# Designed miniproteins, single chains, continued (5): the designs that were tried, part 79

Each design is a single chain, and the fold is of that chain. pLDDT is the mean over its residues in the fold that is shown.

## One batch from the design tools (miniprotein)

Design m18904
Fold by ESMFold2-Fast:
Structure m18904 (fold): chain A 61 residues (1-61)
Amino acid sequence: SDIEEAVRHAQEAVRAIERGDLETARRHGELAVEHLRRAGRPDGAEELRQTMEEMIAEAEA
């Protein structure tokens, strides 16, 4: 399902941040957000997008 795919991609994005692979983190984050939009959860998608953007920015600092 789109929700299951969103969770999987979000987990991969977090793992990528942990290892410093920010390009992979952005890719998986974008896929997670897109799957939430397809699941009919636009508010959740925007919240996740903002959270991923913040986590990646913190990792770059």
Scores: mean pLDDT 86

Design m18906
Fold by ESMFold2-Fast:
Structure m18906 (fold): chain A 64 residues (1-64)
Amino acid sequence: AAATRERALELTARDLVYWVEHDPEGVERYAAFLGITPEELVARVKADPRGVAEELMQRELAAP
């Protein structure tokens, strides 16, 4: 259901905000997964955490 996907996006966005403040190693890993720099990931999360969460979820679904 759409509600389950929306909840997952909300939680992922919250986790991303937490990680940029408390988990620099996690930030580096996710930045590499998206093909961007850690600095770019931090900037994107601060500007649009939901958009970054959606991109991560889409790429995870596309990866086998």
Scores: mean pLDDT 75

Design m18907
Fold by ESMFold2-Fast:
Structure m18907 (fold): chain A 81 residues (1-81)
Amino acid sequence: AMSEAARKIHEAAREILKIAKKAGPEVQDALSREVYEALLALSKGPEEAVKALNRLIETARQYGLDEAAKVAEEARKFVES
């Protein structure tokens, strides 16, 4: 369960960073920080991972990156299940 959740979050992180790169360096910096926090939180457990993913979703929405927010929401649902 945990190893599969880790894989899914890592895949989501990769996709979100590709989206952020297209949006420009300021957006890439902000989302890279939140992605790093989500990956770090995964090592602490599912509760911390969900909290970090919620912050990532909020940051993506603030920058108008709906597709990045959806990718993070998919990863969050997988961790919550």
Scores: mean pLDDT 81

Design m18908
Fold by ESMFold2-Fast:
Structure m18908 (fold): chain A 58 residues (1-58)
Amino acid sequence: EEEEWARRGEIVGRNAAETVADIKGGTLTDEQIERYAELGREKARENYRLFQADKAAA
C-alpha cells in the first residue's frame, strides 16, 4: 500500500515538473524531471505514514 502511495506521488512530481517547465518557458532535462518524481515519492511515503497514524487513532 505504501508503494501505491509512492507511485501516485511520482505522478504528482512529474506533473509538477511540467508546471515548472511551463513557468520557466522551456523544457527540463530527464534528470530534473526525475528529481521532481523522487521528491513526490518521498512526500507520498511521509503522507502515507501520517495517514496510518490517523487511521489507528480513529
Scores: mean pLDDT 80

Design m18909
Fold by ESMFold2-Fast:
Structure m18909 (fold): chain A 58 residues (1-58)
Amino acid sequence: SAPKLSEREEQVLRLLKRGYSYREIAERLGISQATVSRHTRRIMEVLGLRSREELIAY
């Protein structure tokens, strides 16, 4: 994981890379799907990625 990500952002990134949906990630982490979406956007911003496809391939 990138050193600039928070622990929660790292968990979200790992689950996304494993192919989990926002719903499944939200359920596993005890947060809302909207929160997963916000973390995903922040991860892309921090890593300089432009799309969810680039993030999953990272």
Scores: mean pLDDT 83

Design m18910
Fold by ESMFold2-Fast:
Structure m18910 (fold): chain A 68 residues (1-68)
Amino acid sequence: MAAVERVRELAERLREAARNQAPEEEVLRLLRELVEEAEKAPELTPELRAIVEGARNALAAHALGPPA
């Protein structure tokens, strides 16, 4: 399915960006795109689901700051 393929590609790009110490703005952009594409996918593998969950947690931490 195209959506699952896109999620896989974005997960790979995110991993590459993290490995190369990409700017925070680029990492946040990839995290947002990954979560948005994952919402379109009817089913994800456990591995992809874990990556997407991590991305959601990272975005929440950035948007809301540390827990009060």
Scores: mean pLDDT 75

Design m18911
Fold by ESMFold2-Fast:
Structure m18911 (fold): chain A 75 residues (1-75)
Amino acid sequence: SGATPAERANLEAGVRLALNLAKNGYDASKVAQGIAEAARRLGLPEEVVQSLNEAAKATDPEERAKHLERALELL
């Protein structure tokens, strides 16, 4: 696999943080973008990377939260 268990756990923690920010109405776009870039570098499945990219592009916190939740389901 492209990611070690520790790298995957750290990425999942980042996604959960971004999700918490989005659910509370904060702009987490930069955090989501950084996580998407990390996921791509770690060689995670394309569907995970795409969900994180959609979260980064979302202009609404509720829509961003949905994409982040999808990424967590796929991790």
Scores: mean pLDDT 84

Design m18912
Fold by ESMFold2-Fast:
Structure m18912 (fold): chain A 55 residues (1-55)
Amino acid sequence: SGMAKERAARQAIMDNMNALLLKQGEINNKKDLAEDQVAIAKEMAARAAAAEAAG
């Protein structure tokens, strides 16, 4: 049947939506790691600034 292109297009849309949902989980995991890194960097910067102000 000539519907192969329509099926492929619909499948591509569904694959895209599924990829977005999976990516949301990956983004959450990456955010947790990035937040930890940013928190550590902020603490180190704050400590360095406090030491500079004290000396």
Scores: mean pLDDT 80

Design m18913
Fold by ESMFold2-Fast:
Structure m18913 (fold): chain A 80 residues (1-80)
Amino acid sequence: MVKIKVKLLNGEIKEVEGENLEEAIRKAAEVQAEDVKKVYGLEIDVEEVVEKVLSKVTEENSSEEINELIGEAIQEEIEK
């Protein structure tokens, strides 16, 4: 089981858990994408976010580092 702490736009922290790193990243990306949709009304391509993060992440990365990478990938999708 892999756990990722997701920091939301309102400063709230939500923990997600996956069976593996990819599943945990997917759940965290879905949580951040839903938050962006609620706050900004923007739909994010979760699959593209997951692909970008998985290309940069290893199991050695902290929960905070993974959450930052997810946030960066979501920001790139918003900026398109």
Scores: mean pLDDT 78

Design m18914
Fold by ESMFold2-Fast:
Structure m18914 (fold): chain A 130 residues (1-130)
Amino acid sequence: PGDLARAGEAAFEYLKDPNNPEALLVLGNIYLQQGKYDEAIKLYEKAIELSTDDDLKARAYLNLGRAYYKQGKYDEAIKWYEKAIELFEKSGKKNPLAYDNLAKVYEQKGDTEKAEEYRKKAEEIRNELL
């Protein structure tokens, strides 16, 4: 609760760099929470273009997939979640949220087998991180 738009503007100003990929990712997350999916998508795309950090790009692709999922664009959501997983693995990181999100998309598409496979993958990763 609170004015998320003002919080996003303050966060962006605090970082004092309108082309900082981390600031763009934070601002995109604020717009995503407000239901401003097209605006969030543009900010995530800009963060990806400006970053050379595979971890930041992976986080941006994950949130890009979430924005498309919220719009009901399930094939686009899958594409960006898979890209996020690829970059997390390349950076030596495992992110269970990307697999949870793939499971949700496949459930919405009626592919129960793939949904369960990705849920198990997310659980395996969580167990490894404990």
Scores: mean pLDDT 82

Design m18915
Fold by ESMFold2-Fast:
Structure m18915 (fold): chain A 56 residues (1-56)
Amino acid sequence: VSREEAREVAERLARSPDRGVRAAAGALLKDLDTHELSPEQLARGVAGLLRLAAES
């Protein structure tokens, strides 16, 4: 997963009607802006966010 792909997913899910999904997406966006995340960290963040969205 690329940084740009992770940002696109997070920005889309930040508009979710689910409060928990929005909070998780916001946290990932903050991490993308403040840290240089590894490909492993990006993949885990996106997978966790998508899983949370699927369960909501």
Scores: mean pLDDT 81

Design m18916
Fold by ESMFold2-Fast:
Structure m18916 (fold): chain A 89 residues (1-89)
Amino acid sequence: MEEELRRRAEEIIRRAKELRDLALSRWGKERLEATPVGQKIMEKIDTAIELAKKAMEALEQGDVEKARELLEEAEKALREAERLAGFAE
């Protein structure tokens, strides 16, 4: 269970970083920084990474339930970022 949750956290961080790179490539830095939508995309990406890191910390402390809740929140933030960026179906 812990190894699976750790892999999920690492996957969320990887996907969030890929989404950031893809958004920069498609939208450009200026548009991401200057528009409300761009700012929301970056905010949600940062939130997903932060929550995934907190989940890994919870796993180190043996709090599997807290880690699961944090990962669910991280995945939700990542999905919202993907939706706003237009990369989700």
Scores: mean pLDDT 82

Design m18917
Fold by ESMFold2-Fast:
Structure m18917 (fold): chain A 60 residues (1-60)
Amino acid sequence: AAPLADPDDPESLAAEERLRAALAEVRAATGAALPPAIGRTLRALGDLVDLYLARQRAAR
């Protein structure tokens, strides 16, 4: 299974969708200094990514 898209795991699918959307927003904002709002979003994203990677590591 792909590391970012495990169709058999709904949690993995949800995390992948949110991660994809968040990454698109971060990329769109990289043309300028990151505002505080994005900083808060990145902190939340970091927690989600850490959880996702921990699950992937445990599965593989």
Scores: mean pLDDT 62

Design m18918
Fold by ESMFold2-Fast:
Structure m18918 (fold): chain A 85 residues (1-85)
Amino acid sequence: MERAEKLKRLADSLYKTAKTFIENAVKAKEEGKESAYQKAIDMAENIIRDLEALAKEAKEMGDTELYEYIQKKIDEVRELVEKVK
């Protein structure tokens, strides 16, 4: 299904972007740049919300495998955010 493949690609892209923001947050924290750190964390948390929207769409489509795939990415991003805070 074309829509399922598109959702998976979007989720993969968002996950990669979230990891980049988390890496930026780690660097900002090490450099004492509190404002840059907070912005990077806020951006990663915004991506979690975008991933949750994609997971909801996958669930509504009845694609349980895709829903679980996206949910795992959400859980991984949440864990990485908590480790940096």
Scores: mean pLDDT 86

Design m18919
Fold by ESMFold2-Fast:
Structure m18919 (fold): chain A 92 residues (1-92)
Amino acid sequence: GSSAAGALIQAIESALADGGTVDVSVSGDTVTVTVSGAGPRAREAFRQAERAARQAGATVTLEEEGDRIVLRVEGLDPTAATAVALSAIGLR
C-alpha cells in the first residue's frame, strides 16, 4: 500500500534531483513542504504525493507558482510527519 509519508519523501527526492531547495515545516498535524527551483520531475512527484496523501485520508493543498511548489498535508500521523521532516534534512 502507498504511504503518504513515503510519497512525500519521494517527491522531496525528485525536487533535490532537479537541483531544487527543499524546506519542511511541521506545525501540529500539518506538514508543509516548500520547494524552490522545482523542475518538471518535482512537479509530477508532488502531484502524485498530493494524490497519495488524499487517498490516506489527509487534507491536502498543492500550490504551484513558477518554479516554487508548496504542499500542505493536514491530518498526517505525527510519527509520519516527523519521518518526512527528518528525511528532508537527511536528503540535503
Scores: mean pLDDT 76

Design m18920
Fold by ESMFold2-Fast:
Structure m18920 (fold): chain A 78 residues (1-78)
Amino acid sequence: MPAPNHAAREETLATLSPAARAALRQQLAVIKGLPEASQITDEEVREFLRELRDAVDDPEKTAALHQKLQDAAAKIAA
């Protein structure tokens, strides 16, 4: 089976504004227990966005991913 093309992941990442991408990196850093958002790579952001896309048919998985983002955002805001 051919792997999904890089363009699909790149397009999803490119859809995010620079501010949204920075915010998502910050949330991912909190989720991973990392002190700095700079430690999150563009590839990790792409992988997370792919997981969100793949989860659309699973409401529990989608809810769990959104809950993680919400919890991370709450920790950043605190």
Scores: mean pLDDT 68

Design m18921
Fold by ESMFold2-Fast:
Structure m18921 (fold): chain A 93 residues (1-93)
Amino acid sequence: SPLAELAGEVLPDDATLTDVGGNVLDKDEIVRFLEQALVGAEEFAQELVEEGLLSPEEAARLARELVRSQVRWIADQLNIPEEDRQRMLDIIE
């Protein structure tokens, strides 16, 4: 995933993030989390299209916003510079 590749470049090597269960994620686990978040958002959006709740355009917009919200949260937690945060958000277009 281009997002996972860029996250691997911009995240500090010592990056750690604590999940809601109290587990500490290292850099590689954070990158995998973002990759899984992208896939999960796309699958969720596709289910909404299949149920007739959203158009394909609305579903694509929802999937992008879900991943963008997670990128913003991770960047905030890790104090990622704004320029690198914007690079990650631009990939999600």
Scores: mean pLDDT 83

Design m18922
Fold by ESMFold2-Fast:
Structure m18922 (fold): chain A 73 residues (1-73)
Amino acid sequence: ATAESVIAEAERAREEAERLAREGRVDEAVQLLNNTSEGVRTFGSMLSDPADRERLLATAEELRREAERLREE
């Protein structure tokens, strides 16, 4: 996968998590965001390009923060 395709996957996961949270399925939304964040971070660690790694790490952190927000509400 490319950094761009992984970022697109993360965006789709955020949309799905938002839908799950609106349906009251908060635990599933948190699991999806955390699993996606872990996957994005793992892919980032395997890339040799520092710019791509930085982009994926930032994306993973955004997903993690959203999961924390949903869990605390």
Scores: mean pLDDT 83

Design m18923
Fold by ESMFold2-Fast:
Parts: sequence; structure tokens; C-alpha cells
Structure m18923 (fold): chain A 66 residues (1-66)
Amino acid sequence: GKLEEAARELSKRTGLPFEAARLLIEMILNDVPDEQIKAILRKQYGVDVTDEDIEIARELVKKYFG
């Protein structure tokens, strides 16, 4: 579906694992604050998500869901 397509593109553009990219897209769709997104992904996947990664994810949310 659209979520899996957005997550695959995000994973390829950022180098984030697919599952982490998928959760990032889901959190943006649910309007989770950026700092909470970073904290959750650090805790669950051990990845350091940047503001640039979040901006790319927001672009992909607009592309697939806007």
C-alpha cells in the first residue's frame, strides 16, 4: 500500500532500516512531534534520526498521502 511504498523510498533516500522508515512515516501521519519521533526511533531501532530525515519523510507523506 501507500505506507509501504513511502517507507521503501524513505529507507532508500536516508539509509534507515525499512521498519524504522515505516514507523517514521506513521508517526508523521499521526502528527507526533519531531523530538518524540527521534526519541522513539532511537529507543526501538537504535537509529539517530536527523531533522533532514524527518523533512524527507514529510515530503514523502505529501507525495503519497497529500
Scores: mean pLDDT 91

Design m18924
Fold by ESMFold2-Fast:
Structure m18924 (fold): chain A 85 residues (1-85)
Amino acid sequence: MEEEYEEALFKNPDKVVELPDELRQRIAEGEKAIDELIEKNKDKPFSEILDAVSKLVREKAEGFLERLLLTAYAMDKVFEYIKKK
């Protein structure tokens, strides 16, 4: 269950946690949406990109673990974009 995977992730961060296929697929779809949003808004200020990405994650994620993973992905992508700019 999603809650069990959430607890396992926090207890053993150094170990690979295998996610359910359904959750993994939804995360992959969310990651694609985040990539497209950042690409579309690449000319905008950092604060606007961050707000747009945060809103997208809240809209797409259905659960704490999914939201956590999509938020982590979004932050990593936004910071990578800033470093290259």
Scores: mean pLDDT 70

Design m18925
Fold by ESMFold2-Fast:
Structure m18925 (fold): chain A 66 residues (1-66)
Amino acid sequence: ARFLVTHTGSVTARTGLVLRLLGDPRLEVEQLSDDEFLVTHRGSAAEAEALRAELLADPRYRVQEL
């Protein structure tokens, strides 16, 4: 699955997102800007949906499925 992930612009939100995304070896991450990341999940469909649900649970993040 592929997701466009953005954050609400705080340094803390950005740092947390970067550490979460780049720390996961199942993710291919392309940084499009300081605030936008293109994420491809290389794991199972269930793992990709779990990641999407995790990110959507945080109100500081926005996730668009591609």
Scores: mean pLDDT 79

Design m18926
Fold by ESMFold2-Fast:
Structure m18926 (fold): chain A 56 residues (1-56)
Amino acid sequence: SMAEQLREELEELLERAKELGDEGTVKGLEYAISVAESDPELARIVLERAKQELKE
């Protein structure tokens, strides 16, 4: 489902953020995962921000 795909993308970025020690992005992604089923639009916004923040 779209919600499962969104959760997978969020989980992958969460692992990367943890490896980089980016505490702010980790907290944001953990929140997005918690609301991915109830508020997928908000979760997608957090996902896109995290992608930009975790770029080189």
Scores: mean pLDDT 81

Design m18927
Fold by ESMFold2-Fast:
Structure m18927 (fold): chain A 65 residues (1-65)
Amino acid sequence: MEEAIRRLEEEWERERAELEEQIEELDKELEELKKQPKTLENERRMLALEIVRKLYRAILERVEE
């Protein structure tokens, strides 16, 4: 029983780390877009990335419940 619980904890830690890496990549992409000209295309892309980032964070919060 304890081994099964530990395996689930390790899998969860890996999945959480993967989501955190994806969020970090989104943060870097957003920072790069902020340095670009304020065109409609860049603003649209920033909004899309911000939405995806919020979704990933919401998933992390829900799984911790």
Scores: mean pLDDT 76

Design m18929
Fold by ESMFold2-Fast:
Structure m18929 (fold): chain A 60 residues (1-60)
Amino acid sequence: MEFSDEELELVRKYLEEHGTKELAEKVVELLREKKYEEAAKLLGLSVSTVKRIPEEVKKF
């Protein structure tokens, strides 16, 4: 369960549009560190949903 740099950038932009820049930055940092459970908790989402964010963002 590893995100590419492109996928992490897509997640950052998505979260910046729908939340705060601070939240986006922290979530991207956690995903780079492979702390998916912590990132999911911070977003109020499941780990499975967090894994699918880059895929969903690419569709929009």
Scores: mean pLDDT 72

Design m18930
Fold by ESMFold2-Fast:
Structure m18930 (fold): chain A 62 residues (1-62)
Amino acid sequence: VRELLERAREALDKGDVEEASRYLAKALEALGNDIDVDSSAKVIAGLPEERLRAGIEHLEGL
C-alpha cells in the first residue's frame, strides 16, 4: 500500500491528477475495499488537488 501511495504523491507532484487518482483507487482496493478501480479513479480525479493530497496523507497514516 505504501508504494501505491508514494506513486500517487509523485504523480500529483508532477501534475498528473489522473495517474494519482488511479494509484489512490488501487491503494483503497489493496486495503480491502470492494471498489471498481477505474470508476473510483474517475471520481477521485474530479476532486480538488487538496482533497487528493489529504486522501494520500490519511491513508499513509493508517
Scores: mean pLDDT 76

Design m18931
Fold by ESMFold2-Fast:
Structure m18931 (fold): chain A 88 residues (1-88)
Amino acid sequence: MLERIREAARRLALEEGLPEEEAERAAERLARRAEELARLAEAAGLDGEEVLRLTLRALEALLAGDEEAARKAEEELRRLMEEAYEAL
């Protein structure tokens, strides 16, 4: 999953006009953040894999030009993380 997130984030950054080197750094930071959030969700007793799935869904929706689907995935991720923070 993390490799797929990194690749999707890299592609999105390139489409947004970032140079290859900056796109790779941005993708690495995003993947690292997603992994941190997944671990936090697991610590709260929630599905950390769902954090990664929602992150990938949002990135893939943005790559497809589906801003509404991306917003919905981001909203679902936000609610999941709010639940995780409340449970900790």
Scores: mean pLDDT 85

Design m18932
Fold by ESMFold2-Fast:
Structure m18932 (fold): chain A 69 residues (1-69)
Amino acid sequence: SERERLLAELEALLAELRELGATDPRAALLAARVEALLREADTLSLDELRAAVAEVRGLLAALRAEAAA
């Protein structure tokens, strides 16, 4: 389902954030926020999950771009 796909994407992003969080405290904080969001996932609409995936993906990309510079 679309919901299962979005939840899988959030879990994949969380794994990447946890790895980056070993060296970047901002990534560790974002990982904690994603963990909290996943605990409340059953209360979220599909649109809210899509927005969350887009936001987290953008923030992770920005953190990686800064780390690569």
Scores: mean pLDDT 87

Design m18933
Fold by ESMFold2-Fast:
Structure m18933 (fold): chain A 85 residues (1-85)
Amino acid sequence: MREEIEREVNEAMATIAAALARKLVASGDRELIEEAIKLLEKALELDPRSAEAWEALGEAYRALGEEEKAEEYFEKAEELRREKA
């Protein structure tokens, strides 16, 4: 039961973190985008299969002009979504 609740909490926290990070990225502020990346890295430690977190990380790196890294993260998010389809 405890382990099941911890998994559900971690999944929910990763989803919430991804949503918040997307708002930070949408601001266009470099410092907020860097904060979003740190938040997303923590989210992926909690749930490494969060497609939302991987996609948000791709958006963050794209906003920083790192297209190559952004593409890798978007591809990871798509792979995870295909596994659940």
Scores: mean pLDDT 82

Design m18934
Fold by ESMFold2-Fast:
Formats: C-alpha cells, structure tokens, sequence
Structure m18934 (fold): chain A 67 residues (1-67)
C-alpha cells in the first residue's frame, strides 16, 4: 500500500472499531473486512476512491453484524 492508502486504511479501520464498540468479534470482523478490501483495491491510484471502497466494506460488515 502507498503511504496515502495506509493512512486511509488506518482512519477507516479506527472509525469502524469505534462503531463496533467493545464487541471483540465485531471489531475483528470489521478490521478483517477493511484489510481484505484494501488488498483487493491496492492498485487503485485514486486515494478518495480507495477510501470509499474501504468505507463501503466497513458499512456492509457492520450491517451484517446487526442482522
């Protein structure tokens, strides 16, 4: 990952962890989903688009946890 992508990953993951709260399983699922999405889009040169992909993965994972 580029430095800019790594910063986006850290920010999106940390915000997701805050939303998951103290549920260790939810925290682990969010971190894993964001990390996997980052690897999938690692060649994305647009950092804004990269961040959007990570945010969507986080949102979908949190939604699944709440179901």
Amino acid sequence: LSPEQRQALIKVASEGVEEAGDDEEAVNKVNQAVAEEAQRYRDEKDVEEFRKKLEEARKETLKEIKE
Scores: mean pLDDT 77

Design m18935
Fold by ESMFold2-Fast:
Structure m18935 (fold): chain A 57 residues (1-57)
Amino acid sequence: HMEEERRKRAEEALKKADENGYFETPEDAIDYALAVSGITREQLEAMAAAGKAGARA
């Protein structure tokens, strides 16, 4: 499974952000958020699709 690699990337992104005071890329911020939330990219995409279909307005 790719879950371990994602968490590893999130940890590295967090360390880099701590040194620089910001995430260097939007992808790093997303990976960190996913790891902290305990959700997968697939779940996030499904939620986004549901939100669009459900008329977020």
Scores: mean pLDDT 64

Design m18936
Fold by ESMFold2-Fast:
Structure m18936 (fold): chain A 63 residues (1-63)
Amino acid sequence: PMAKIVVHKDGSVTIEEISGSDAEGHSGEALIALAQANSDRELTMDAGLSPERAAEELARLAA
């Protein structure tokens, strides 16, 4: 699945193109958890990323 995730400074998360009940379902949950961990910041990840790549970008931003 592909991810388009917007994490707002108020901690809200908008996920537009990540919807999947695939074997990678847990990846979506991991992305949401990472996005919420960065809830004090605003960031956007484009739909061109897989859930794994999106999670890496969020993790890199959190580090």
Scores: mean pLDDT 51

Design m18937
Fold by ESMFold2-Fast:
Structure m18937 (fold): chain A 57 residues (1-57)
Amino acid sequence: MKDKYEEFKKLAKEKGISLAEAAQEALAKASDAERAGDKETAKAYLEAAKKLAKEYE
């Protein structure tokens, strides 16, 4: 969880996007991983998205 959260937080700064947009990106990645059957990666992205959304809230 911490690695994915840190990664998306850094990506948001590099791209100049908000934490809310980073959370949406993480949700999209979670959906893609779920579709591919990678449940562990999907869970990691979901937890990262929840943490990003909580900080934005």
Scores: mean pLDDT 76

Design m18938
Fold by ESMFold2-Fast:
Structure m18938 (fold): chain A 61 residues (1-61)
Amino acid sequence: DLERQSELVIRAAREVGRELGVPEEVTEEIAREAAEKVRRGEMTLEQAVNWAGNRLLEAAG
């Protein structure tokens, strides 16, 4: 169920963004993009979580 996996990616990205101090608007943009990749079948849940984590780490500096 890609819908449930997309929700999990969004929650994971929000937690990581909060821990790293990334602005909420940037975190939500990354979370949305990662969730969409899962929804389209372009990434697995694990791949999307790792991708979002890397993007958030870059955004944190």
Scores: mean pLDDT 86

Design m18939
Fold by ESMFold2-Fast:
Structure m18939 (fold): chain A 70 residues (1-70)
Amino acid sequence: VSEETIELLKKKVAENPDDASYWYQLGVALEEKGKFEEAAEAYDKAARLYESQGLHATAELLRKKAEELK
């Protein structure tokens, strides 16, 4: 993952803060780059948004992922 990809995804979540998929993609990109604390924050945000959509299993998986990275 390139730094440019992370900057693009940060822009996407700023423009679409309620889009769980962009937050998830940002978390993945940050994790691949070794930015574990930032990745955990992005996964937590995605989890909250998925939970609000009724995707409880996906939200719980992402919350556990975030805790592992802290």
Scores: mean pLDDT 83

Design m18940
Fold by ESMFold2-Fast:
Structure m18940 (fold): chain A 64 residues (1-64)
Amino acid sequence: LEGEIMRATEDMTLVGPRLVTVKKGDLLKILKVYSDGTAVAESLATGEVGLVDLSKLEPAAEAA
């Protein structure tokens, strides 16, 4: 999971120094995973970093 690119399955908010809206289909780079099901992620659309719920993310497959 850490270092992986994942895709938002629904609209959500990155919770960090600022609240940043992530839209369904946006790509997030996972920076750190916690045991409670949250992760620190970077939005590839905005470059902002914050906490997300892993249950709202799916793996983004590399283009085959």
Scores: mean pLDDT 76

Design m18941
Fold by ESMFold2-Fast:
Structure m18941 (fold): chain A 77 residues (1-77)
Amino acid sequence: MSTTENPKITYGTTSRERAEKLLKEAKEKGIDLKVEVYSSRTQLLNDYIGGKIDYLELPEEQFEFLRLLGKIPEVKP
Protein backbone atom coordinates (compact mmCIF):
# COMPACT_ATOMS: atom_id res chain seq x y z
CA MET A 1 0.00 0.00 0.00
CA SER A 2 1.39 3.36 -1.06
CA THR A 3 -0.48 6.63 -1.54
CA THR A 4 2.61 8.06 -3.27
CA GLU A 5 2.88 7.07 -6.93
CA ASN A 6 6.28 7.74 -8.42
CA PRO A 7 5.80 10.50 -11.01
CA LYS A 8 6.74 9.10 -14.41
CA ILE A 9 9.24 11.46 -16.02
CA THR A 10 8.69 11.85 -19.77
CA TYR A 11 11.55 12.86 -22.05
CA GLY A 12 11.07 13.90 -25.66
CA THR A 13 13.67 13.49 -28.39
CA THR A 14 13.99 13.33 -32.19
CA SER A 15 16.86 10.80 -31.95
CA ARG A 16 16.38 7.05 -31.39
CA GLU A 17 20.03 6.86 -30.25
CA ARG A 18 19.44 9.48 -27.53
CA ALA A 19 16.22 7.73 -26.51
CA GLU A 20 18.09 4.41 -26.12
CA LYS A 21 20.85 6.12 -24.10
CA LEU A 22 18.29 7.75 -21.77
CA LEU A 23 16.42 4.48 -21.21
CA LYS A 24 19.68 2.63 -20.50
CA GLU A 25 20.85 5.26 -17.98
CA ALA A 26 17.41 5.32 -16.32
CA LYS A 27 17.38 1.50 -16.05
CA GLU A 28 20.87 1.48 -14.51
CA LYS A 29 19.79 4.12 -11.95
CA GLY A 30 16.40 2.48 -11.23
CA ILE A 31 14.44 5.47 -12.53
CA ASP A 32 10.98 5.03 -14.06
CA LEU A 33 11.38 6.92 -17.32
CA LYS A 34 9.26 7.29 -20.45
CA VAL A 35 10.84 8.50 -23.69
CA GLU A 36 8.85 9.69 -26.71
CA VAL A 37 10.63 9.73 -30.07
CA TYR A 38 9.40 12.31 -32.57
CA SER A 39 9.98 12.49 -36.32
CA SER A 40 9.41 16.29 -36.18
CA ARG A 41 10.96 18.91 -33.90
CA THR A 42 7.77 20.97 -34.27
CA GLN A 43 5.63 18.16 -32.83
CA LEU A 44 8.18 17.62 -30.03
CA LEU A 45 8.10 21.32 -29.10
CA ASN A 46 4.29 21.51 -29.24
CA ASP A 47 3.98 18.50 -26.90
CA TYR A 48 6.61 19.99 -24.56
CA ILE A 49 4.80 23.37 -24.45
CA GLY A 50 1.48 21.52 -23.95
CA GLY A 51 2.88 19.69 -20.90
CA LYS A 52 2.88 16.19 -22.42
CA ILE A 53 6.68 16.06 -22.15
CA ASP A 54 8.60 17.08 -19.01
CA TYR A 55 12.10 17.38 -20.52
CA LEU A 56 13.75 17.71 -23.91
CA GLU A 57 16.73 15.53 -24.88
CA LEU A 58 18.40 17.16 -27.88
CA PRO A 59 21.96 17.87 -29.04
CA GLU A 60 23.20 21.15 -27.51
CA GLU A 61 23.20 22.88 -30.91
CA GLN A 62 19.48 22.12 -31.34
CA PHE A 63 18.72 23.37 -27.81
CA GLU A 64 20.54 26.64 -28.60
CA PHE A 65 18.54 26.94 -31.84
CA LEU A 66 15.27 26.51 -29.91
CA ARG A 67 16.33 29.17 -27.39
CA LEU A 68 17.01 31.59 -30.26
CA LEU A 69 13.50 30.93 -31.60
CA GLY A 70 12.09 31.89 -28.18
CA LYS A 71 10.28 28.55 -27.84
CA ILE A 72 12.04 27.71 -24.57
CA PRO A 73 11.65 30.40 -21.89
CA GLU A 74 14.80 31.31 -19.99
CA VAL A 75 13.31 31.45 -16.50
CA LYS A 76 15.84 31.44 -13.70
CA PRO A 77 14.38 31.54 -10.16
Scores: mean pLDDT 66

Design m18942
Fold by ESMFold2-Fast:
Structure m18942 (fold): chain A 60 residues (1-60)
Amino acid sequence: SDIERKRREMQREMTAEMIKIKEELLAQGVDRDEANKLVSKEGIERGKKNREEIKKMLEE
């Protein structure tokens, strides 16, 4: 249950963060296509970190 809760929290936090980053980029005048590309790259890195975090919880 703790792992399931953590995964759900991380997923919600990541989604909210990606939306915020995209809005900030658009507010700075970054093109929508470029903003989407940058957000996708950030999402990949965040997903990797989240996977490592869950892996650590499973190993403990």
Scores: mean pLDDT 80

